# Ledger of designs, part 71: designed miniproteins, single chains

Each design is a single chain, and the fold is of that chain. pLDDT is the mean over its residues in the fold that is shown.

## One batch from the design tools (miniprotein)

Design m2598
Fold by ESMFold2-Fast:
Structure m2598 (fold): chain A 80 residues (1-80)
Amino acid sequence: SLEEIKKEAEEVKKRADELLARIAQRGHMTPEEAAELIDLIQKLGQLYKRALDAKAPQEFVREIAAHIERLHDALVAASD
């Protein structure tokens, strides 16, 4: 259901934000944190597909995509 997809997306986004905050405080990303971030990106990707299939509002779909992009940017930044 759309409500279930929204709830799962909120939980994944919250976990990602908590991870990014800890990384920012430490000033670097550990390999374990990078692995967890990759897993969260994969979960958001699945939620994105499910949202599209469920004909979710475009605003919601765009929000998931934006969050995925933000997490990818964090991984790229950590590679430098």
Scores: mean pLDDT 86

Design m2599
Fold by ESMFold2-Fast:
Structure m2599 (fold): chain A 60 residues (1-60)
Amino acid sequence: SREEAERQLRLGEEAYERGDYRTARLHYGRAAELYARLGDHERSREAGRKAVEAQRKAEA
């Protein structure tokens, strides 16, 4: 589960770096949910903020 959260965060970062903001938002959102279920609220909030930022760029 933690490995999957880290994988989703990494996939979001890779998508964001190549400008695929829709894909980045999806993966960052999944990472946030997985970290929250693990009780890692700090990383969950960080991933959630990145998902919001990616969503804003996708809509621009």
Scores: mean pLDDT 87

Design m2600
Fold by ESMFold2-Fast:
Structure m2600 (fold): chain A 55 residues (1-55)
Amino acid sequence: MEEIEKLKKEIENLSNEYFDELRRATPEEAARLRAEYDKKINELSKKIQELVEKQ
C-alpha cells in the first residue's frame, strides 16, 4: 500500500510538471510533452497494477 501511495504521488507530481510546462510551450513542444507525459503515466499505472495484483 505504501508503495502504491508513493507511485500515485509521483503521478500527481508528473501531472503538475506537465501542465506547468504546457503553459509555456509552443504547439510543437506541447505535442512532444503530451507524448512523453502519456508514456510516463502509462509506465507508472502499470507499476501500480502489478503491485495491486501481487499485493
Scores: mean pLDDT 80

Design m2601
Fold by ESMFold2-Fast:
Structure m2601 (fold): chain A 74 residues (1-74)
Amino acid sequence: MEKKLEAEILLSLARMQVSVVKLALENGKADKEEALEMLKRAIELAKKAVELDPSLKEEAEEIIKEAKELEKKL
């Protein structure tokens, strides 16, 4: 149960990082270097969540896809 909770927390943190970068880009306030670091962390967090709980694979893949699309806009 502890691993499942940890995975859910990591996935939530990944979503938050992607959301912060997305909002910063929409407002024209994104620092490119900082945004890229946040997106890389989000991808790492999502991958770690899947390692701890494979049932989160679909949600994690959506986060990773959005992060990679945002990287292309930077």
Scores: mean pLDDT 84

Design m2602
Fold by ESMFold2-Fast:
Structure m2602 (fold): chain A 57 residues (1-57)
Amino acid sequence: DLLEKLKKAKTVDEIQEIIAEYIQKAEENKVDPEEVRKKLEELAPEVEEIIEEKRKK
């Protein structure tokens, strides 16, 4: 779901906002920061590719 939202984002700024919201909601629910980091690391290669593509445009 997070990855799908990131792919639908139109700008790098929007991508950063989506990630920030995801982290904020995890913090609000007292999710282990390591678990959040691990999830983001798993998605990192695809997220970086999406960011680079948006950065070019």
Scores: mean pLDDT 76

Design m2603
Fold by ESMFold2-Fast:
Parts: C-alpha cells; structure tokens; sequence
Structure m2603 (fold): chain A 86 residues (1-86)
C-alpha cells in the first residue's frame, strides 16, 4: 500500500495540528514552566507542515525524511521537558 502525495500531506498536516493542540494544553497546564516544551512542539508542527508542502511539490524522499526526523527529535525533547517540569 502506498499513500498518494495528497494523502501523506494531509496526514502530516493533521499531525502538525495535533502537536499545536498539545502545545496549547501544555501551556495551560504548566504556564511558564511549560513554555519551552510548548515552543518545541510548535517547531515540530512547523517542520511537519513544511514536510507536507515538500511532499506535494514532489521533493526527494531524503528531504522529507530529514524534516520528519527533526520534528520527531523536537517532539521527544518537548516530552522530556514536560516530564521534568510536571
């Protein structure tokens, strides 16, 4: 099974939206202590939206994968900072 570029881009945009929602909840729960974690989640979301655009433009798989790896790293760092602050 292979996702079309449009389907993959939509999944990435949905994931970005979920990360932004999570960032908002982190800020609501922890306030100032959650700011760093929330900022990392927002950056991860931006990278996922950029990856979605590159997919639609037919960019090389390597470029898309690099953005996804960076987004995952930022999300994992955000989770770590959230656990340390909570």
Amino acid sequence: MELSPEELAELLRRAARDLREQAEKVEEALGEAGKEAAELLRRAAELLEEAARLVEEGAPREEVERLLEEAQRLAEEAARKYEEAA
Scores: mean pLDDT 83

Design m2604
Fold by ESMFold2-Fast:
Structure m2604 (fold): chain A 56 residues (1-56)
Amino acid sequence: SSDEILRKTIEMFRELSDLTEEYLRAKIEGDEERQQEVLEEIKKLLADFRREVAAL
């Protein structure tokens, strides 16, 4: 349903915001390994979101 999609979208944006903050902190610290880890988490978050929405 549209309401379910909107709810999942809100949850996804909240998590994406948190991961973006972690990525920027890793950039400030020069932690390239953590930067890569966070990018992989973002990729997984977006893939999970697409899969969940496609199943609705």
Scores: mean pLDDT 88

Design m2605
Fold by ESMFold2-Fast:
Structure m2605 (fold): chain A 74 residues (1-74)
Amino acid sequence: AQEVIDAVVARVRELAAASDAEKARALLAAAREAALSHREEAERLLAGELSPEEAEAVARAIAEEVERRVAAIE
C-alpha cells in the first residue's frame, strides 16, 4: 500500500537524477515534505483503511503537492 507513495517519490528521484545535485536535493526535500503534509492519509493507506480509489486520490494529491512545492523553489 505504501507502494503508491513510494512510486511518486521514486518518480521524483528519477527526474531529480537528470538535474544537478542542488536541484536533486530540493526535489527530494519537496517530495518528503509533501508526503509529511499528507501524513494522516498516508497512515490510513498503510493501515489498509483506504479503498483503491481513495489510495489513488491520496497519491495524486501528494504528487500535486510536490509539483506545487517544486514550482515555488524556482
Scores: mean pLDDT 64

Design m2606
Fold by ESMFold2-Fast:
Structure m2606 (fold): chain A 67 residues (1-67)
Amino acid sequence: SAAELAQKGAAGAAAGGDDEAAKLGARMSIYASEGNFEEAKKYAEEAAKKAKDPVAKRLLEEASRTA
């Protein structure tokens, strides 16, 4: 699901020290869990843009496409 992809992307970004991408990915996951997919998609796209780790970036991009 989009929320699971965002959660994995956020965790990967946090582990890599990419705090901004991790925070945005975490917010996406919260909005997706609340059913607010419009806001979730915005945060996923911003997280993907800010992610520096290639794996975290890919996961966050997939989350934004799925939301």
Scores: mean pLDDT 74

Design m2607
Fold by ESMFold2-Fast:
Structure m2607 (fold): chain A 64 residues (1-64)
Amino acid sequence: DAAGLEEARRRGDAARPYTVTVNEALKMLEAQGHTVDLDQLATISRLAAAGHSAEEITQTILAQ
């Protein structure tokens, strides 16, 4: 329904900024030849949700 579609869109829009950051961090890690495991993927998602930049997340994963 229209209300359900609007709620889904609003939820997607709310998640969109940190989803973009997660994808950017993954691209940066891939460009550096780094293999991301499930624990690192969870860490990337948490850091993005906390407002860290893709560059900060990439550096955190590479250091740890």
Scores: mean pLDDT 72

Design m2608
Fold by ESMFold2-Fast:
Structure m2608 (fold): chain A 80 residues (1-80)
Amino acid sequence: SGRAERLRRFYRDFLEGAKLLGEDSPEVKAAERILEAYETGSDEDFYRAHVEARAELLGLTPEQREKLLEAVKEDIENRK
């Protein structure tokens, strides 16, 4: 929960700053999706949304995306 809360605060602060500057970019839309996942789901759902949005912005292939998601899942389970 502490890690998810730190990431949530980071994305919230980022969105507040971006909106004040009138920015409307793929990064802003990704951050909005990540925060929505935090509000509606578990810590794991939040991390999944974060990784998926990041993979989309980086233009990762489906294979690279699956490997990244599996690594994140393993990291979450090992850090319990």
Scores: mean pLDDT 66

Design m2609
Fold by ESMFold2-Fast:
Structure m2609 (fold): chain A 92 residues (1-92)
Amino acid sequence: SSALEQAAQDLKAALEAKGYQVEVEIDGTTVTITITAPNIEQAIAMALIGIGLSLDGFDVSVTLEGNTVTITIRADTEEALIAAIRRLQAAL
């Protein structure tokens, strides 16, 4: 969907504007966001934002490896996935 791809691109642009390097992969109603932070402190901050989404009831997995954060969001629908992506962007 162009709407889902636009949401992913907007998130990527917002993260890049904050100094992160970002890869976004969409597979059905799952998005995997790989974020490389310029330092470990920013990586920890990003991991905490992802954990915050999980605590808000989104199906989110967060891994931190060095200064790389991987956030995987799973949704039942494309609309729910877009909402989760927009919520992550708003938390930045």
Scores: mean pLDDT 88

Design m2610
Fold by ESMFold2-Fast:
Structure m2610 (fold): chain A 92 residues (1-92)
Amino acid sequence: SKSLEEIIKLLEEALEKLKAGKVEEAIKLIEEAIELIKKSKELSEKQKKELIETLEEAIELLKAGKVEEAELLLEITIGILRIIKAVKDLES
């Protein structure tokens, strides 16, 4: 659960950076979250692939100036991670 909590926190911090207009700082936080996802022992290979693809799409949307669309993808990703964490916590 600790690695999932760290990933969620990075993505929540990225959303706060976007609200402040700090797009480059948000991208760096998303890239850090992707690296933690790659190293996570709590995520399946399929979950890692889908989460990374969604976050990479969010980065490309941010680079294209589509901030609102990127925010929606980040919120969806956070929601999925919270569900995965809740299921893992119940199995502990």
Scores: mean pLDDT 88

Design m2611
Fold by ESMFold2-Fast:
Structure m2611 (fold): chain A 112 residues (1-112)
Amino acid sequence: SMKELGEKLHQEGLEAANNGDYETAVKHFQESLKYQGEDNAETLVNLAGAYNALGKYEEAAKYAEKAIEAAPSGRIAVLGLEALAESYEKLGDKKKAEEYRKKALELRKELQ
């Protein structure tokens, strides 16, 4: 099915990221979204992480925000908020970075 193909592409993206090949990871995650839907929260948050690893902080923030919108509570929201905090810290917006880091910590405590 299209969903199974999307899941396979997501897994290939994770394998690329684990090997430090973040450019290949981004490509596979973007392809995965075409088959799983543009609002697939897990793929969106992994794409944000890969963009942060590449130093593409504006793209990372965009996909982290989309991941949080798609899954506003739970583990994916925590990861999205943490990715967003890193992106804003690297972009020089220390205040936003601290706000998102605090939100991630508060949500993480609720889930433990």
Scores: mean pLDDT 89

Design m2612
Fold by ESMFold2-Fast:
Structure m2612 (fold): chain A 56 residues (1-56)
Amino acid sequence: SEEVRKKAEELVKEGYSAVDIARHLGLDVEAARQIDRRVKRGEISVEELPELVASL
């Protein structure tokens, strides 16, 4: 939802990972872990995290 995306944007600005955001928002932590792996590999920028986490 748009509200989840907005909350994820706030948390990304604070330096939280996709896993941290998923735990905070009650989303799929395992799917978020895969997102963090892709960030670590340089396949995804941190600016893409809110949209990707909102899709969980």
Scores: mean pLDDT 82

Design m2613
Fold by ESMFold2-Fast:
Structure m2613 (fold): chain A 58 residues (1-58)
Amino acid sequence: MEDERIAAALAAGPQAVRDLAHEAGEKGDSETMQRIGRLAFADQVAGGRAGAAELAAS
């Protein structure tokens, strides 16, 4: 599975990420599930940093 597919799912929202992870799980594609986890974690960390900066500015 391409990283761009995971990035597109992340941009589309949590439901798209869940659907992609479910499909990978049904196929036993642990490699794709690991990639989803890594990219989702990176996105969450970036979002958390932005939120912390906004709170500090308030």
Scores: mean pLDDT 67

Design m2614
Fold by ESMFold2-Fast:
Structure m2614 (fold): chain A 64 residues (1-64)
Amino acid sequence: GPLEEKIRETAIRALLSLGVSEKDAEEIGELIAKGEYEKAKELMIKLGVPEVVADAIIHELKKL
C-alpha cells in the first residue's frame, strides 16, 4: 500500500546515500516495509552499515 511504498522508497534513498547497492537497498527496504526489522538489520550490518546507523534507519522508518 502507499505507506509500504513510502517506507521502501525512503529506505532505498538512505541506503544508496551510504553506498549500498540498488539491489541490496531494495531488499532491505522490502524487509523493513514488511516489518522484518531483525533481518533488515542483520543484512545492513553484513553489508558494512554500522549498527548504530542501521538502528537509526529502522527507528525513523517505524515512525512512518
Scores: mean pLDDT 86

Design m2615
Fold by ESMFold2-Fast:
Structure m2615 (fold): chain A 57 residues (1-57)
Amino acid sequence: SMMIEEGKKLLEEGIAAQDAGDVKTAAEKFMEALNLAKGDDEALEELVEELARHTGS
């Protein structure tokens, strides 16, 4: 799904911003990812799994 790929990109950008200390940009990217997945349970589940993969390291 195009929405899942775009959401993963936004999560990666948000994580990179958070690591750089740019909390505002990180929050904006995470909100954009959630907005893309709203009303799409498959996309939301995939994005949650992607985030969990990054936070487990």
Scores: mean pLDDT 75

Design m2616
Fold by ESMFold2-Fast:
Formats: C-alpha cells, sequence, structure tokens
Structure m2616 (fold): chain A 70 residues (1-70)
C-alpha cells in the first residue's frame, strides 16, 4: 500500500533528523509526498545519507526493513 510506504519513509526521515540536519530530513519527506517516483527518490536519498553518515545507518536500515515488511 503506497500510503503505508509513505508513512514509513516520513517516520524514518523524522528519526533521521536527529542524526543529520533537519533540511535533509525535510527534503526526503517532500520527495516521499510528491509521487511514487518521489518515494523511490526519497528511498535512494536515505541510502546516500547512510553511506555518508555512519551514525545514520541504524535509522536508515530500520526504515528499509520496515518498508520491506510491507
Amino acid sequence: HMEKKREVLMKAADELAQHVDPETAEEIKKLAEESEDGMFEAFRKMGRVAAENPAARPVVFKGFNELLGL
């Protein structure tokens, strides 16, 4: 269900804001809300954030596992 996937992405972005700047988290949320393609871009952006910031990895992986469980 697309709505559940969006909610998971937005929740992960909120959690991510504790480890990266709030602007990055809001960017991910905006992408997730725009469209199905936007949700894929939000997903990819979270992956890049995890690659660049090791402290963010647990949050990103948790979000990915939740998305895979849907």
Scores: mean pLDDT 76

Design m2617
Fold by ESMFold2-Fast:
Structure m2617 (fold): chain A 68 residues (1-68)
Amino acid sequence: SVEEMVEEVRRLLEEAIAAGASEEEINARLSEKHHEFAAQISDPEELEKFEREVVRLYIEAMERLRAA
């Protein structure tokens, strides 16, 4: 489900930050996972919901990275 995909993105971002990954590494990993999941979402409304949540999680992750 889209909710499971969003949770996987959240974990990916949390694990990358905890591991000391750079912004470049985080962007690369997120881009790959985003493309993978977006390709699996055939419903335009569900895709929009997924993209909106990924943007929110990314902003929160960048704020945490800058604070570290």
Scores: mean pLDDT 84

Design m2618
Fold by ESMFold2-Fast:
Structure m2618 (fold): chain A 75 residues (1-75)
Amino acid sequence: SIIDQVLKEMHEEFREELKKRAEALKELSKQDPENYDVKKMEETKRAIEEFDRRYEEALSKGVQLESEANKAASA
């Protein structure tokens, strides 16, 4: 479905972003090990909030596109 495609694209993009962010955190742990746990927790919370936001946006976009396609098909 259109919704599944939009969600898949969002998941793939976000997964690649999370990989880069995890690598950045790993490098930070070498430079500032005493703050690593706090930064890791902050980044995890931010990632969850960002995922929820992007999921809602992707779902809304997918629903809109599917609705428009259905309306076009009924014309």
Scores: mean pLDDT 79

Design m2619
Fold by ESMFold2-Fast:
Structure m2619 (fold): chain A 59 residues (1-59)
Amino acid sequence: MTPADLAEEIGRLMVERGIKSLDELLAHLEKEGAPPELIETVRRLKAMADGGKAAAQAA
């Protein structure tokens, strides 16, 4: 299973469940007892998004 496959599954879950943010998705996955691999992928995506914002603010 590749990181790309996990990211695709995350996108599908967001659409099917009407989830609008990564924070909401993390709460949903924790509540359902999702695999730690999936939770880690979502956490990584959020960290990258936050990192991108920090870089933009530093410029």
Scores: mean pLDDT 70

Design m2620
Fold by ESMFold2-Fast:
Structure m2620 (fold): chain A 65 residues (1-65)
Amino acid sequence: GGFTIAVPRERFDEEAARAVVAAFGGEITEIREFAGQVLVGVSKPGGFSEEEKEALRRAILEAGA
C-alpha cells in the first residue's frame, strides 16, 4: 500500500526524501514533476497509517527546506 506526496519543486531534495522514506520502512516508487511540484509515490508492505502519512509528509517538506 502507498500514497503520493506533493512537494513544491524548490523544496524537494531527492536524497533527503529517500532517506526519510527508508526511515519509515518504505520506498519511493515514483518521482514525477508536474505543474511546479514533485509528486513522490511512496509505498511499504501493509501500507501507512494516517499518522505515519502526516509525519512522513512533514519530514520530507522539512528536509527540503
Scores: mean pLDDT 82

Design m2621
Fold by ESMFold2-Fast:
Structure m2621 (fold): chain A 58 residues (1-58)
Amino acid sequence: GAAAEAGAAAGAAAARRAGGDEQSVKMGNLYGTKGGLVAGDVRGGIAAGGAGGRSSAE
């Protein structure tokens, strides 16, 4: 019941945060930091999050 639903919601929230953070990092670059380091890290995080979610499903 509630525990299983909470677990599923937490997983979905984590994935969403990874995607949302990519947008936030792009905005941060406009604040005077044109280094793609943080943006690259977010892309890596999104890829890792997606892979982790898929692997967890197995």
Scores: mean pLDDT 49

Design m2622
Fold by ESMFold2-Fast:
Structure m2622 (fold): chain A 59 residues (1-59)
Amino acid sequence: MSPEELVERTVAALREAGVPDAVIADLRAGLEELLAEGRHELAREVVELILAWLEEQRA
């Protein structure tokens, strides 16, 4: 999965969970900044934490 696909998948999951658009926009901007700075590993870790948190909210 490309970094762009990872960001879009994360945004979709956040929208499905009912996270406010303003918060999603801030998280997207932060992830895009990490990718632009070449911090791909940190961006991946942040995405994994968000997705794990959303999975727990589903339980």
Scores: mean pLDDT 78

Design m2624
Fold by ESMFold2-Fast:
Structure m2624 (fold): chain A 79 residues (1-79)
Amino acid sequence: AVTAEQLIEAARRAAETFPENVRKILLDVAERLAPQLAGKTPEQAAAAISKALMDNPEVTIDEASQAAALVYQELRRLV
């Protein structure tokens, strides 16, 4: 199960690979969703972030998918 702190940390690490606009959006999404995703699995947390990123027109489907995959990988290291 993920904690809010682990989700935010995973998102920060994932964000380093993206341009500044996508990085900011990913971090904003992670901070907003962190309280709701506490206690979820890494898979569930990554899926929720992917959906939220895809809902933002400034983020491409490929960027959202890559960000979710990287958040999932980082969460697996932390749990």
Scores: mean pLDDT 85

Design m2625
Fold by ESMFold2-Fast:
Structure m2625 (fold): chain A 107 residues (1-107)
Amino acid sequence: SEAAEEAAKAAEEAAEKAREAARAAIAAGSSPEAAAAGAAAGASAAGASAAAIMARRGNAKEGAESAALSAEAAARAAERAGGEEGERGKKEGEEGAKAGEEGAEKA
């Protein structure tokens, strides 16, 4: 259905934004806190990607919901990394979470 296709695309957008948040968190620096935040953001991005696959395999609503939660987690991890990179990653992850949530709502 059109709603399922839109939800799957929203899950893919959330996963892309979660990956951007992870890249920003990793770029934030080499302190133990930044390194831990980067690792957490990377794990969240992986989760978002898995959710996007789930959405394409017929679980569009659940996949979009899961991708949104993972993008939100990546945003929080990027925020913990700090600096301009962390702030950029936070915004990317928040955008992904919003896209995934809106896609899930329409499914």
Scores: mean pLDDT 87

Design m2626
Fold by ESMFold2-Fast:
Order: sequence, then structure tokens, then C-alpha cells
Structure m2626 (fold): chain A 96 residues (1-96)
Amino acid sequence: SAEEIREELRRLMEEFLEKAKNASVEEIKELYDELLKRLEGLAGRAGELDEEAAREVARLVAAVIRVLHKALKRVEAGEDVSEVVERLRRELERVL
């Protein structure tokens, strides 16, 4: 269901945030790549839902990816990882 996928998204995001807070920039890039593959998997599972639920999940996954990509760009630009992670947590709470 769309709600089950939303809950799985929340769990994946919390895992990412916990790993990222003490990670180097290179480690964050690797974590992002792994997370992106998991998010693509969730989008694939959404294709098995009805059209309305699939659209909702696709929109939610796209919003999460957009917020994650912005955070990655901030880290690559030399912003403090801890500050970027805290901002990302707040932005994800608004999306999820």
C-alpha cells in the first residue's frame, strides 16, 4: 500500500541521517548512491499499486530525492555536514 511505502521511506531516511551525521563527504556520496537504488526499488513497487496510489508514491519519492540532492550539493560545496544533516532532517519531516 502507499502507506506501507511511506513508512518504509521514513525508516530509510532515518537510517540515512544516522549514518550521514558522522560520515565524510565521500562516504555520504556512497550512502546517497545506495539510498537512490533503494528509492528506485520503492518507485518500482509503486507500479504494482493502482494508478492513484502509484502517482502519490511517485510524487513522494521525487520530493525526497529532490531534498536529498540539494543536501548532497550543500555538502559538496563545503557546508558543515552536521548542519546540512539537521536541515535535511527538518525538510524530510515536512515532506514525509
Scores: mean pLDDT 82

Design m2627
Fold by ESMFold2-Fast:
Structure m2627 (fold): chain A 92 residues (1-92)
Amino acid sequence: MKEEIIKLVKEAIDLANQLAEQVEDPETRRRLMALTIALSLVVSGYLAGLVSKEEAIKAIDFIADEIRRLLGDQAAPLVEKLNKLKELIEKE
């Protein structure tokens, strides 16, 4: 389960980097990269026992909403991975 969480976070980060390469607006790219860093920190904090499940799920929901607002329809594959990540954390 911890290994599946780590794998899914890596897949989400890789997908976010691929989407960032398609973004021509520097501000949108910067915000997407900032959200990717925030995701990594939240999940790392959860795995280290510094962030609760409830806090991690709330933070991932916020990140998913911001990504959806930032990228619109192009956000769908990334948001799907974030939703799967929340389900894995909730099952722990």
Scores: mean pLDDT 85

Design m2628
Fold by ESMFold2-Fast:
Structure m2628 (fold): chain A 65 residues (1-65)
Amino acid sequence: MKKVLVVGGETEEEARALAEEFAARYPPDEVILLVGASPEEVLERAERLRKETGWHVAGAATSEK
């Protein structure tokens, strides 16, 4: 089963930093970066991908902290 991490942030740098932090605890097979995406957009993308593929998909975003 494929493990996918969908990460959002205001900038690519922020999204990548968050992806690295999560990858240290949960190593994904694939990472999708959504630059400028809201937490809601990240969660919608993750949920959609999970429903369409059946893969193990996790979402993370930095917009509210």
Scores: mean pLDDT 74

Design m2629
Fold by ESMFold2-Fast:
Structure m2629 (fold): chain A 60 residues (1-60)
Amino acid sequence: SMKEADEELKKGEEAEKAGDYQSAVSHYGRAFKLYLESGDLEKAKEALEKAAKASEQLLK
C-alpha cells in the first residue's frame, strides 16, 4: 500500500541521517517496490534515486 511505501521511505531517510547507509538502501529498495506495485512511478523514481545515492556512500 502507499502507506507502507511512505513508511519505508521515511525509515530509509532516518537510517541515512544516522549514517546507516546499508539500512537506508534496504528501506529505499522496499519503498521502490511498494510504489511500483501502487503505480506511483514518480515516488518509485524518488526512492530509486535515494537508494542510488545511499549506495554511492556505502561503496566508497
Scores: mean pLDDT 86

Design m2630
Fold by ESMFold2-Fast:
Parts: structure tokens; sequence; C-alpha cells
Structure m2630 (fold): chain A 92 residues (1-92)
């Protein structure tokens, strides 16, 4: 949802400023909000949280100050997108 998107955007800004840990935290929070939205059937909220979480995590990883935290945030965003069914396989 909106809170997840805001957390992801704040994390992405912090990551670009060189704070990989803040980028990772923002990504993890945005991904968590996205997964919660997916569980409630809110596909747009899940997408917004997942995309924002991935962006924040990638910005954190790119910062070089804590790339592992950034990568974890990116994975959290991807997980939210997976929970929403927006990534993860071609139907047979």
Amino acid sequence: GEAGRAAGLAGAAAGKAGDGAAGGRGGALAGAYGSEAAAKGDAEGARAGGEAGLAAGLAGAKSGSNPAAGAAGALSGIGALFDAGLVGGVPA
C-alpha cells in the first residue's frame, strides 16, 4: 500500500545517499507491507510495496556501505511481488 511505497521511496533515497543499511531496511519494510497487501487481496498495494522495496534494496546494495542489507531488502520486495503472483512462472 501507500505506507509500503513511502517506506521504499525513503529507503531508496537513503541508499542513494550512501546508507546501504537504511536502503535495506526501507526495502524490507516496503516488501513486508506488499506481502500483507497481497494476503488481503490488494494486488496494487502488493505491487507498489514490492516494486518500492526492490528499488530501495537495490539502491542500498549499490551504496557499498552495507550491500548485504540492500540485497536482503531487494529480496523482500521480490517476495512481495511473488506473493501477489506478479512474478514466478509462466502458466503451463
Scores: mean pLDDT 67

Design m2631
Fold by ESMFold2-Fast:
Structure m2631 (fold): chain A 64 residues (1-64)
Amino acid sequence: SLSFPQEYVLGVLRLLAENPEGLTEDELAEKLGISRATVRAILDELRSRGVPVVEEDGRWRLAP
């Protein structure tokens, strides 16, 4: 199981899927109503579980 509420995890995945150009941690935090630190922790946990989340130039995206 994930260390975060399912709605936050699904919210991150949905926003990344809807924004293939990428989103900053601040943009994700604002859109989800959570802290930037929580967003970063969710992204790091997703990456550790094999979800293809990548960071380039301060933007996170879901990509192979």
Scores: mean pLDDT 84

Design m2632
Fold by ESMFold2-Fast:
Structure m2632 (fold): chain A 69 residues (1-69)
Amino acid sequence: SVDELARKAGEALTAGRVDEALKYIEEIAKINPSAAKAIAHVVAERLGLPPIPADMTVEEAIEYIRSRL
């Protein structure tokens, strides 16, 4: 479920395993792209990154985070 994947992404993020968190977001995107995008924005914020541009796709948002690690 999206909720279970979001929980796992949050746990991975809290543990500093950002790449693992992004993999869970990719799995969420296959089910609910809007939820995945919202979670990607939260991850960027928690990492102190600049806000993800609103016009980015989920895939672009994930790469935006990955490229800034």
Scores: mean pLDDT 84

Design m2633
Fold by ESMFold2-Fast:
Structure m2633 (fold): chain A 64 residues (1-64)
Amino acid sequence: SVDEALRRFAELGGLDPATVSREEALALARKAIEKNGEEAVREALLVAGASPEEAERAIRLAKE
């Protein structure tokens, strides 16, 4: 799921996956997009175990 992908992405970013909220994970993804670009965040989400569809949905949510 997108929420699982975001939790794993947050874990890679140094946040605790047991306590991280969806809003915190999306804020981390948004900052990563601003600093490193969408492609770098897409690759990181795939490394975190996201499917391509989940990665695209996570990026879209982070940009909203």
Scores: mean pLDDT 81

Design m2634
Fold by ESMFold2-Fast:
Structure m2634 (fold): chain A 62 residues (1-62)
Amino acid sequence: MDDLARYAAIEAALLRAHGRTDIGVHNQDPFTPKIPESPLGKATDAAFAAGLSAEEVEAALA
């Protein structure tokens, strides 16, 4: 991804969605397929476009 600010925002969004910053109290199912139009789904797609591997995206959500 050429936009480093977008990349940083995606990473932060993935960590927040996973609840890592808040001890995971809001545990979403990170392995459930994302809704294509959801913010989390878009962040995951953008992370792949930024060059993250499937393993890296999965780790960020898990």
Scores: mean pLDDT 51

Design m2635
Fold by ESMFold2-Fast:
Structure m2635 (fold): chain A 58 residues (1-58)
Amino acid sequence: MKTLTATGLKTDEELAAAIREARANDAVLKVTMNVLDRDGKEVTVELTFRPLPPAEAL
């Protein structure tokens, strides 16, 4: 089982690109991102993405 790690992603486009790369490699993607909360403070979030099984013919 292969794991890819991406850090410092700031946009949904960068995240989508990392997810696409992980899917192409059948890998689990771990992502750490800094986002602003409602008070304008930077908070760090950690996300784990797995390739979803095809629910339908794709």
Scores: mean pLDDT 66

